# Designs tried in a protein design run: designed miniproteins, single chains, continued (3). Part 88

Each design is a single chain, and the fold is of that chain. pLDDT is the mean over its residues in the fold that is shown.

## One batch from the design tools (miniprotein)

Design m11065
Fold by ESMFold2-Fast:
Structure m11065 (fold): chain A 89 residues (1-89)
Amino acid sequence: MRMDEENREEGRREVERGLRALREAAEADPDSRPVLERARRNLLETHREGSKLSPREFRIVSGAAAGLALMTASSVRIAAESRRRREER
């Protein structure tokens, strides 16, 4: 149904947003790649398991998982930028 498609689409967009943030963080700080790769795997696993949920539940769970990925990515990027500024003077 249309509403179910909209909830599934929104959930997928949230996952894609989280994955993009993790990728950008990995480019900013390659040393954090193992932590970011674990976060990426956890996000993808949550998305895969979410397929067993209703479309609405999937959207909520995907949003929460993407939020955690965004927090991880932002923390890595902020830490990397802070270290770079200190090293550059």
Scores: mean pLDDT 77

Design m11066
Fold by ESMFold2-Fast:
Structure m11066 (fold): chain A 95 residues (1-95)
Amino acid sequence: KESILKEILDLINELLDKGHIETAQTVVLQLAMAAEDYETAKYLIQNKLSPEELRKLAEESLKKLGETLSKEELEKLLDDIKSTADNLIKLEEQS
């Protein structure tokens, strides 16, 4: 589980470091939704967040997901997140 959680966090940090802030925010939203943290999900939908806030929310959501999801569910979530990031980066590059 720890290796998958680290890979998700590393992906979010890479997106933020490359300036893909909107893509990173969508990924963090997916984490909040998977964690059933609908208050955080609503906050993400209504606000544009700083890289620092997105890192903090990602860490909080990943901690909850590590406690609640199986290894198989985390692997599926990582695959879904990678697909979302790839598709949204392409849209950002076209803007």
Scores: mean pLDDT 82

Design m11067
Fold by ESMFold2-Fast:
Structure m11067 (fold): chain A 76 residues (1-76)
Amino acid sequence: PLSAAELEADWAALREALRNRDLPPSVLRLVEMIRAGAPEEDLLAYVRELMGATEEQMPLVEEMLRAMKALVERAE
């Protein structure tokens, strides 16, 4: 599992990439959907497809979406 220090470094890198728009087009699309206020069901469906997640991995999809929303809000 990732350590707290590794997660913090990853989050710092993601914030920089988001500011510079150096993220892949699929991730930028997710950011745009979040900023546009897309319905939660549409966001979850998109993240699930992006991750190739199984039904058992839905809690991870939900955590990923929550983390991405927090990242987008903090970047504003």
Scores: mean pLDDT 73

Design m11068
Fold by ESMFold2-Fast:
Structure m11068 (fold): chain A 72 residues (1-72)
Amino acid sequence: SDLEKAKKLEAEAKKNPDARTLVEAADYYVRAGDYDKAIEMLKRALELEPENQGIRDALAAVERGKAAAKAA
């Protein structure tokens, strides 16, 4: 399942912090409908790469997705 894949990637990122792995975990958390965990993963990725505009854009997109889901 998407949630199982997300949890595995999160565990891998805890052992070896890597922005790419955290972004991939966030994508699977979004697919699983867990926006809070996706935001958490992207914030960790942004801590590793503070100037990465792609990660900032992804974080903003997930935050908008969470707001839209709450409004529906």
Scores: mean pLDDT 86

Design m11069
Fold by ESMFold2-Fast:
Structure m11069 (fold): chain A 62 residues (1-62)
Amino acid sequence: GPGPAGRAAMAAGASPEGADRAGAGVATKNFEIGVRAAELGGASREQAERAAEAAAKMGGVS
């Protein structure tokens, strides 16, 4: 599952599918890659950005 980062992304307004993709993006340690991965997974740009931002904060990624 998306784990704590994905749950934070869902709270930020991402779809469950978008949150899962954003969580995978956090594993790459790159916000922009997370946004693109979420968009490729079917999330809107705004959902992808919110999901990746929430996930990055939870993951402590700079």
Scores: mean pLDDT 60

Design m11070
Fold by ESMFold2-Fast:
Structure m11070 (fold): chain A 67 residues (1-67)
Amino acid sequence: MSEQVRQQNYEIGVRLQELSLELEAAGVAPAERQRRVMAAHAELQVEYGWPAVSVTADPPAPAPPAP
């Protein structure tokens, strides 16, 4: 389990590092580059079955009392 998660994290890290380097070589502004890398990270986490972004974003709130 932990080994598989570590392997997936490593693969995600490699892909994100390659993306970051390619964006830097292309002359993309640091702020835009960071935004792209963050978006790619979130997508890769979801694709690998990691519920990190969805679960940590906002838990469902309880319903308000009836009017």
Scores: mean pLDDT 69

Design m11071
Fold by ESMFold2-Fast:
Structure m11071 (fold): chain A 60 residues (1-60)
Amino acid sequence: EEKAKAGREEIRRRGEAYLEREGLPRDVRGALRAWVEGFGMGNEDGKLAGTYLGLEIVEE
């Protein structure tokens, strides 16, 4: 769905900002970034990535 695609991209961007805000270690941030980038390429891991970062996609 178009909304699902937009949601993934937004979570990806917010996820990276969240990682920086939390001040996570370099190695942890690297792993999370790779994960987020992976799901942004076509995986159905949006919800899992959101849960992992403490974020969740909420439909208006």
Scores: mean pLDDT 52

Design m11072
Fold by ESMFold2-Fast:
Structure m11072 (fold): chain A 77 residues (1-77)
Amino acid sequence: MEAEKYAKESAKSNAAETAGIALRAVGDGLDNNKVDEGNIIALTALYTGDAKDDSDETIAAAVEKAREIVAKERARR
């Protein structure tokens, strides 16, 4: 939710900024089949950046979360 806006303002170079860009691209109205792949990668990077302790578990969870977020944003369009 607003945590994503917080990441944009902070402009973290590791992952958060890439996730913000991907989310913006979806909002800009994209009709590409590659949208899910790029967005999943960006969101996964955001979550793994915070999961230095349990990267293995968080990678799997991040993929599921990214798929949910992307699908929800597309449906809201």
Scores: mean pLDDT 50

Design m11073
Fold by ESMFold2-Fast:
Structure m11073 (fold): chain A 76 residues (1-76)
Amino acid sequence: MGDGSEIAREIGRFFRDAVDFPAMDEEKQKEFIEWAKTVLGLSDKSIEDIKKGAPVLYRISLRNEGYSEEEIEKKL
């Protein structure tokens, strides 16, 4: 059977850390990137996309909290 439990845990952690990425200190950001490369097998290009995508994920998180689009754009 497909292993939903472990995959869900890893995806959940990835999403949580990606959303928090802009607020992380440099050491935590490095650990997140290394984890994503090692555990998820992401390429250097994918890591650059995540660095740019973290603001997008943060935007989605803010929208889920009920912030307006104007407020979200100001926080990116």
Scores: mean pLDDT 62

Design m11074
Fold by ESMFold2-Fast:
Structure m11074 (fold): chain A 97 residues (1-97)
Amino acid sequence: EELVEKARELHEKAKSPDPAVRVQALNELAQLAKESTDPEVLEIALETAIAGSDDPDPAVRQAALNVATEVAKRAPKSMVPRAIGAVLRAIGGLLEQ
């Protein structure tokens, strides 16, 4: 699907050395997760949010929390524990800053 390709592109942008680009990619992934019921889109968004939860930039961690939250709302049962874990990890990182 077109949305899956977009999610993969955003996953790669979330690895940018520029934190502003990483924030933008995560914000766009949160929007895709909000609009899509595709498990593959949600899986890519979740993997990106987990990586973003460990980011040294607090703005990137905040954007990752938003992605993980949107995935948790729409995730199939098999994905829910990982989505909850990503939310808790992002919150923990924000509390340390």
Scores: mean pLDDT 80

Design m11075
Fold by ESMFold2-Fast:
Structure m11075 (fold): chain A 68 residues (1-68)
Amino acid sequence: MEEIEKKAEELIKEAQKSLDAGNLVTAREKIAQLAQLAVKARELGYNDLAKKLFSQVKELSAKLEEAE
């Protein structure tokens, strides 16, 4: 669980940094990787973590759509 959380935190930071820099392609790629990680967390039974990660994906995706 902790390893997934650490990877998720890194992806969230990278996605936010990319959005702030106007690098929408990189932001989209990082958000997609975060979504895949959320699916993996759900598959492993970490439902609370998966829900939190999907919420972050939704928030970052909304910011990406506003920037496009």
Scores: mean pLDDT 82

Design m11076
Fold by ESMFold2-Fast:
Structure m11076 (fold): chain A 73 residues (1-73)
Amino acid sequence: AMDEYIKKVKEAIEKGEVNIETARNVMKALGLAGQPLLAVAYALRIIGSLLDGNKEDAIKTAKEAVELAEKAR
């Protein structure tokens, strides 16, 4: 389950299509990795970057979230 959400986030990053669904997948991945506070924090950071129109920052934050989820395995 966690690996499926990590894969979806990675695919969104590769396509440059980081959006609200990517933030939800980040929250699920980090939550399943046992990091619920980071799950909420990173999802909100991605949403904030998207609202600011800062696509590059949203992608960077999503990449950091993937690294944290993989490290928490």
Scores: mean pLDDT 84

Design m11077
Fold by ESMFold2-Fast:
Structure m11077 (fold): chain A 67 residues (1-67)
Amino acid sequence: MERLEELAKRLGVSVETVRRIEEEIAEAFRAMIESIEKLIKKNNPEVDEKELEEERKRILEKLEASL
């Protein structure tokens, strides 16, 4: 769990700057996930959309375990 105030302290910037960075990271992360899903579907056109959702869930579970 990241706190904006602690992150701002670590980076030596204002809380407003940290909020903008987090928003930009979230948008970039969403765009990256969409691009990955499209690449998987293009390489495997027979893959069910449900299988892509399951694979994404596995990746998210691994990220959560790292926290």
Scores: mean pLDDT 68

Design m11078
Fold by ESMFold2-Fast:
Structure m11078 (fold): chain A 94 residues (1-94)
Amino acid sequence: MTRAQLIDQAYAQGLPVVVLAPSTPASLDLDQVIGYTDAISTTADGRPIWRIYLLDDGTWRDYLVPPGSATMQTLPYRGRPIRVLTLHQPLQPV
């Protein structure tokens, strides 16, 4: 799947696109897109978990997202408002 196809699928389903960037982006950069997410949950001890569908292998994994390591925003992309979750550092799977 291409990054453009992933964004189109995420938008059609109302799901956030996931990007990896050291700071909150001013615009959507396709090279930073790593996947999309369909679920936010918590561990039994209250830590946030995000389910991310990865671009590279088409699989999904649950990731622990530490507080303050991610930013939610809406960015324009080809005339559409895309929900974007920016991860400020690489995630480790739970």
Scores: mean pLDDT 73

Design m11079
Fold by ESMFold2-Fast:
Structure m11079 (fold): chain A 92 residues (1-92)
Amino acid sequence: MKLTDEELEEEIEGMEKELRRLLEEGRYDDLVATASFAALRFLDSLKRVENEEKKKEAAKRMLEILEEAAKVSPEVARILEETKKRLEEMFA
């Protein structure tokens, strides 16, 4: 099932908004669970994106929000490193 540019934008915006909200509220347990689920869903969504430039831009935005969360959570830092590895394998 193909993911449209609009659907990809909605997914990444929703993820960024939710993760930033949890960061601002100091809800770090929810942040770890949400980041893990969002990273898994995002990696699956990227496999369905036809536009390589949009795929790379979405990946960059995902990494940026995970880097913000990783500053306050060592568990999110581990999610970030695993996500980087999977993205490297996907774009290799």
Scores: mean pLDDT 80

Design m11080
Fold by ESMFold2-Fast:
Structure m11080 (fold): chain A 93 residues (1-93)
Amino acid sequence: SISSLSEEEKEELKKLIVEGLRILGASEEELEAARNANDEQLEIYYEGIKSAYESLKEYIEKFKDEKTPDMEKVREIAEKLGEILEKIDELLK
């Protein structure tokens, strides 16, 4: 649970969530909201990033043989989000 994290771990979680939202193309207004998020809001953002990542993975699997520049950008976004989620999962263990 996010509420079980130390203050330092919560600040690291906020940074990771902000980076994940930035990768997804969030506005500066949304990024600022995430920086000031409480535990409940951080949980909502985390679930949103996980949901977006799963949707991107499903999309990539449907077009796995597609080698266009647009598909390569989608794969790069998914790879970066996966790295952020792995770091968040490590904090939550």
Scores: mean pLDDT 86

Design m11081
Fold by ESMFold2-Fast:
Structure m11081 (fold): chain A 79 residues (1-79)
Amino acid sequence: SSKIEELKARWAEVEAGKPFGGMDFEEAKEKAKEIIENESDPLEITYKLQLLLLETKEEHREEFARWAEEQLKKVKIKL
């Protein structure tokens, strides 16, 4: 999948130390809620949430990931 390849490339850039994301935790949560409410495809939800994780400030990524995982459990989707 081209989306999986793109996501992998973006994570490789983060791992290489390129600056990604400046989104605060509250903004990331609001966008994540919007994705979960408006998308029906679990793969699209997972992909878009992974992009939000990359766009979230480094200091908030772990907290956002845990919060997003709990939201996905409510709708029976795995990250």
Scores: mean pLDDT 74

Design m11082
Fold by ESMFold2-Fast:
Structure m11082 (fold): chain A 75 residues (1-75)
Amino acid sequence: MMTMESLIERAERLLEVAKKTPSVPPEIVERIEELLKRLQKAREEGASQETIEKLKEELDRLTQEVADAIQAALA
């Protein structure tokens, strides 16, 4: 089972790799950075479970998209 902390750590690692991968669009990198900040703020402010879940789902989707882009760049 992936915890919220594990998901955030994965996103941060992928973000670091994406910044070093020239073919990954900068817009996707910026979107992940924005989502990480929003998720952290939502957790800090005690946002609703619905809000946190939506942010988590969007982060998971974007991290998968970036992972796929990195794989394509390395192929």
Scores: mean pLDDT 78

Design m11083
Fold by ESMFold2-Fast:
Structure m11083 (fold): chain A 87 residues (1-87)
Amino acid sequence: MLTEELIRETIELLRGGLSEEQVAKYLGVSRATVSRIRRIMLEEAKENGVSEEVLRTPVGMLRALGFTEEAEKVEEIERRVIEEALA
């Protein structure tokens, strides 16, 4: 069963630079599920003007460096991905 927690873990591992195959093996989810989550995440990032470099940066680090707007955009992207993946 796909849970909010599992989707969040998938997002964090993908943002951390793991491949779809690595994430699928680590979490025990299908590659199709990981691929869908990654696609939604990248589409939301593009719509919000967030670069892959910003998307890969931990929210806490963005806030610590003064990138508060970017941190809020990343948090919004994560919320939307969770909502879309659960639908």
Scores: mean pLDDT 82

Design m11084
Fold by ESMFold2-Fast:
Structure m11084 (fold): chain A 89 residues (1-89)
Amino acid sequence: SQEIKELMDRMDTLVLEAQRIAQDDSMPIDEQRRRAQEILRELRDLYREIKELSDKYNDYRSYTIAGFLLLATESEVYVSLKIKEKRAA
């Protein structure tokens, strides 16, 4: 589905943005956390939209991939922020 493809392309863009933010050692931790959480909310919203379209088209391949991308991105952001917090302590 073209609609699902457009949502997946947007998800890929947001994943890369979240990774760049998480790996930016020059950004203050509070700003980094705020920006990362904003992107993670957008990713969760896209994941819900992909699920609704997957139900409509009876095709869950993109939904499965989106789920793994979301989990991996949330995990990477969490670990990166925890490492930075520990360096500051």
Scores: mean pLDDT 86

Design m11085
Fold by ESMFold2-Fast:
Structure m11085 (fold): chain A 111 residues (1-111)
Amino acid sequence: MFNEVETGEGVTVPEGGIARMKVKVKVNGEAGTLIVDAVGFNIGADGKVTGRSGTSAPKEAAEGEYELEVPVGAGPAGGITYVMPIALQFGKDGKGVSIGGGKGGRVTTVA
């Protein structure tokens, strides 16, 4: 089971770029496949709200600490994307073993 999920520091990216969010995950239970999903929303400079997401590559993980990278596409210049990491672990049978949420992050888009 995950006890802790953290995002790295807020990142700044150019319009059309990809933010690579570092997410630290502590696995306190059985071995399995670990993924991190980032779900959030972008608020553009015009006030328009759009959904945003990204998913890490899957990683085989036993008990311990791991850092996964989640790619999140940048919104329009002058906008901010708010993201929340969700860590999922799946056993070899594909059954979910645990879920954890953690500290949210921000992506700021520049011209």
Scores: mean pLDDT 69

Design m11086
Fold by ESMFold2-Fast:
Structure m11086 (fold): chain A 94 residues (1-94)
Amino acid sequence: MPSPLVQAAQALADEIVALFEAGASPAAIARAVRARVDALDLSPEDRARMTAFGDALVTVAGTALRDVRAGEVSREEGLALIRRAADAYLAELA
């Protein structure tokens, strides 16, 4: 089975996707990610890794939301971008 860190990261990615689908603002997504990471009982190294993972996905989600709002990509394309980034970042944590 995946490590506890990878499981926590997957749950964080799933929350970001759900918030994007719900139409949450970039600031709301960033707050939710910070709250989830802060609630985890992690070693300093694992906390740094989770913070980096969360910050990277928040950046991708913010870019996707901006591009959807500008009409440059569809909501479906924006969601696909977030999911692809999550898969890539999860592979780096594994």
Scores: mean pLDDT 83

Design m11087
Fold by ESMFold2-Fast:
Structure m11087 (fold): chain A 52 residues (1-52)
Amino acid sequence: GRDFQPYSFTEPTFSDVSGEPLLGGANQGYVDTQDGFRAHADEVKDAPTTPK
């Protein structure tokens, strides 16, 4: 499975699930530590178990 951890992006970044921008100053979303897959907190559960 994926190993999602909270992450603070310093650059404009987009969700790999929905394509929506990850906005805010800190903890804008989650990153899979295995491959860098990015998602909003509410999208983590809907992310594919294999990298795309």
Scores: mean pLDDT 69

Design m11088
Fold by ESMFold2-Fast:
Structure m11088 (fold): chain A 86 residues (1-86)
Amino acid sequence: MKEKEIELAKELVEKVKQAIRYYFDNTPENKKKAYDYAEQAKKLIDELGGREKVREVLQTELGLSDEVVDYIFERIDKILEEKKKE
């Protein structure tokens, strides 16, 4: 269903926004919240059918540019890589 894909895509964007917000607050508690939101975003990407499908939905349904979509994926990857170092 197209409506379900749009809903999941909006959830993904919200999870990424929360991950970025908590990441920049730079406390141990907020770092854990950033990691949790980034993990939720990754699960939503997988649920939507992977990065190629997510890119399509974000571009066609939410009007996001390639640069914004790349930024979303890069922020998820960077936050999760920082989690692995701890």
Scores: mean pLDDT 82

Design m11089
Fold by ESMFold2-Fast:
Structure m11089 (fold): chain A 95 residues (1-95)
Amino acid sequence: SLEEERQKVLEKLDELAQEFGKAIQAKDAEAARAVVEKIYEVVTEYAKKIGDEEMLEEVEEARERIMAALDAGDFEEAARIFLEFGQKLASKLLS
């Protein structure tokens, strides 16, 4: 069911958010980028299944902004953008 798919996406995103936090604390840009790519894959697959074009645009923008912050070595900005995107996504998934 769509409800079961939504729950699995939420669980996967929670795990990936924890991995991202650990990478940021370690200042490991490579690990942080790898987690962002996994989140991008999970969110884009789900958005395509439900036909949410806005969610596709938001995850693409968040990915580009987080990658740019990581490339600049700005781990605080990367974490801020990640949290902002996560709050928006959670609001949509829990509605």
Scores: mean pLDDT 87

Design m11090
Fold by ESMFold2-Fast:
Structure m11090 (fold): chain A 80 residues (1-80)
Amino acid sequence: SEKQKEIDKLFEEAEKLLERARQAINDPSVSKEEKVKILSEAETVIRRIVTLAVENDDPEALERAQKLIDELSKIEDEFL
């Protein structure tokens, strides 16, 4: 379905943003402002996934989104 394609695309975008965040956090050449921007973009995409998963009554997507939230939290803890 079109909704499933949207969620799948958002998961791909979130995973790419989390990988960028992991690389950026460990890179001293990346500014604090750019690190915050990448983290904020990841949070925005993950929030959209959660909203769509709730609207679609999709517990599997919610479980997958929780794993992304956990990974984002780990990266934020390393940054803060």
Scores: mean pLDDT 85

Design m11091
Fold by ESMFold2-Fast:
Structure m11091 (fold): chain A 71 residues (1-71)
Amino acid sequence: MTLRIAVVAESEEVAAAGAAALRAKFEAAGVEAEVTGMVVPELSEEAGAAALEAARAAGFDGALGVTEETL
């Protein structure tokens, strides 16, 4: 079944790069996944919790926070 993952970052560029990297890894592993980038003004514990709740409400199976340092 198709896995849906949200990649949350502070900028569109980081979100897009993180989502592309995660899609490539799922494709290489043979996993059917839909990866969507999401931008938040500040990636904090509070913003991460809010993004995870929003992702669950939208039907995502998980969410991952990404920064330039963790790309």
Scores: mean pLDDT 74

Design m11092
Fold by ESMFold2-Fast:
Structure m11092 (fold): chain A 63 residues (1-63)
Amino acid sequence: SFIDEALEEVRKEVEEKYPNASEEFRKAVEEVLEEFRKGKKYYKNKEEFIEDALKRIEEVAVP
């Protein structure tokens, strides 16, 4: 689905950019992804969803 694909892209992008991230950062990322998955927000396109999720991840934890 749209949301599932967007969440996977966010996860892969974060993991690729920060492969040696701390456990704290990894846990924060997982928490944000779960929030977005359950939030059922309406986004105009997948790019907007991904950008919003990445921004939230950076706000809750700095790698």
Scores: mean pLDDT 76

Design m11093
Fold by ESMFold2-Fast:
Structure m11093 (fold): chain A 64 residues (1-64)
Amino acid sequence: MLTDEQRRYVIQTSNQIQNAKTEEEAQKILDEMEKTLVEKFGVPEEQAKALKDDLLSAWKLERE
């Protein structure tokens, strides 16, 4: 579904959130990813939101 460029960006963001110490910090990084995917890469808003929600849920599961 994502292009190679978009997939690389998502992987990079996933690596960035691994360094987040709080849910709020992870949320901020993921909000920036969602905005970039929609505004810079033209990813549909619903798809970008779903990716953000999935990554945040995974981040929370790894820490709880």
Scores: mean pLDDT 80

Design m11094
Fold by ESMFold2-Fast:
Structure m11094 (fold): chain A 72 residues (1-72)
Amino acid sequence: MKTVLVPFSEDSLTDEEVRELFALAEELGIKLIFVYDPENPLTLEEMKALLKEAAENGETVEIRTRPKVPLK
């Protein structure tokens, strides 16, 4: 099984987008690991494209997202 590191934060993806990501990963035979990485925000479409590319190439891909700044 291929492994892809995917960023996760409350405001990075909606519940529907998270479900789409898991469904795509399961279909492609990829194991998703959610990693908190604030430096590189990605859109859902960019994440899905990277998952497909990882599946085709058989490589591990790190997908990152930027955290939301807390409001005071």
Scores: mean pLDDT 59

Design m11095
Fold by ESMFold2-Fast:
Structure m11095 (fold): chain A 59 residues (1-59)
Amino acid sequence: MSEAVKQAEELFLQGRYEEAVALLEKEPDPETAAKMLAMAQALDLPQEIIDRFRRLAES
């Protein structure tokens, strides 16, 4: 795991979802993205954020 992935996880836990997905887009980790996708769907986040995590998870 890179520092960018750790930062993305911290941002997600802080409710900073757009910043979290943007960091993962710069340094993709499909496994972390899949976990965050599941959480984003459970939290009923905006479809745009869910779609961005889905693309990263399917990479």
Scores: mean pLDDT 81

Design m11096
Fold by ESMFold2-Fast:
Structure m11096 (fold): chain A 70 residues (1-70)
Amino acid sequence: SVRELAERVIRALKQLASILTDEGDIKRLQEAVNALERALKQSDQEMLEATREAMEIMNEVIKRQLARER
């Protein structure tokens, strides 16, 4: 279900935030978690859109981390 996907993405975002050291990236992931947790109280469409945005944010943070390590 969309809810189960959103809940899995929330867990992934929280786990990623726990291993990062960059305050800006951590804050952006925490904001994505908060937005997605709010969307869990909304419609399936809003949950899907918020999940997509959260995944895009997660991907951008990962790309920035990889760029710093090369």
Scores: mean pLDDT 83

Design m11097
Fold by ESMFold2-Fast:
Structure m11097 (fold): chain A 86 residues (1-86)
Amino acid sequence: MELTREAILEEAEGSLYLMGGTVALKQGDKKLALEYYKKAKEEFEEAIKKAKEALAKDPDNKVAQQTLRSSEQALKYLKEEIEKLE
């Protein structure tokens, strides 16, 4: 349960940074958007790590499975957006 909870919290933090980066980009601040997207990437990477650890202990943990999938999709998106801004 603790690892699943931590994975959810890291995913939530990543989502907040992703939102911040999107707002910065809409306002024309590419540098701030890049900083927020990089922070979002780090949080989603931690969410993936913790979700995988939770699944290693309980493979049937549906919440950890969902967090892993959503965080992997967000990470793929963030990698593409970061490359576009660099």
Scores: mean pLDDT 87

Design m11098
Fold by ESMFold2-Fast:
Structure m11098 (fold): chain A 69 residues (1-69)
Amino acid sequence: SMEEEEREIERLAKALGVDKETARRYNKLMSIIAKYYKSDKERAKKAAEELVKLLNSPGAQLILKRIEG
């Protein structure tokens, strides 16, 4: 439900220490990476590059590196 999605975005915002809009974008990018990392590496890589730009964290850099090989 929409209420469940909003609660999840609020949890992500608190866990990451970011605002709700950043958490919502993070959630969308992670979903794209999870969906495409084996079937469409270029699409997953572009999402991971956007994740690095969004958070600029060691964790985001590691995700990108794992997709790149």
Scores: mean pLDDT 82

Design m11099
Fold by ESMFold2-Fast:
Structure m11099 (fold): chain A 85 residues (1-85)
Amino acid sequence: EIKKKVQEMFIKLIELRLNNKKEEALEYAEKKMAEIVDLINKYNKEEQEKLRKELIEIGDKFNEIMEKLDNGMPKEEAIKEIEKI
């Protein structure tokens, strides 16, 4: 469930970036990250630490995808890369 929410968030952020909607992207990311954090907080402390580390790693992969998108990667290919996360 958390992985699916993160993937959905990243896909929407790509759409917002391609449409130059920086303010909407920030507000959307803050709202969705709050929802994801609330879900993580329902787990025990050990699982919370593990999930937070996974989110950092996933964030790094997303930044790589965004860099490729800026260098001319098609939107459809960027979405496929997110689906592999």
Scores: mean pLDDT 80

Design m11100
Fold by ESMFold2-Fast:
Structure m11100 (fold): chain A 77 residues (1-77)
Amino acid sequence: MEAERRQLMEEALQQTETLGELMVKGTPEEAESAYRAGESLARGVEEMSEEGREYGRKMLEILRKAKEEHEERYRRE
C-alpha cells in the first residue's frame, strides 16, 4: 500500500514532466490546456498525504517553469 501510493506519486510527477514538454512545444491553447491538466493533477497529489504535498509542490514548480519557457518563446505574440 505505501509502495503503491509512492508509485502513483512518481507516475504523476513523470506525467507532469511530459505535460511541461507539451507546454513548451505546443501552441498557446495547447499550453494552457496542458497547464490546467497538470495543475489539477498536482492538487490531487497534494491531497493524498504529507508526502504528496511535497510531490505536488515539485509538480507545480515544473509547470511554472514550463509556462515561463513557453511565454519566452511566444513573448512577441
Scores: mean pLDDT 79

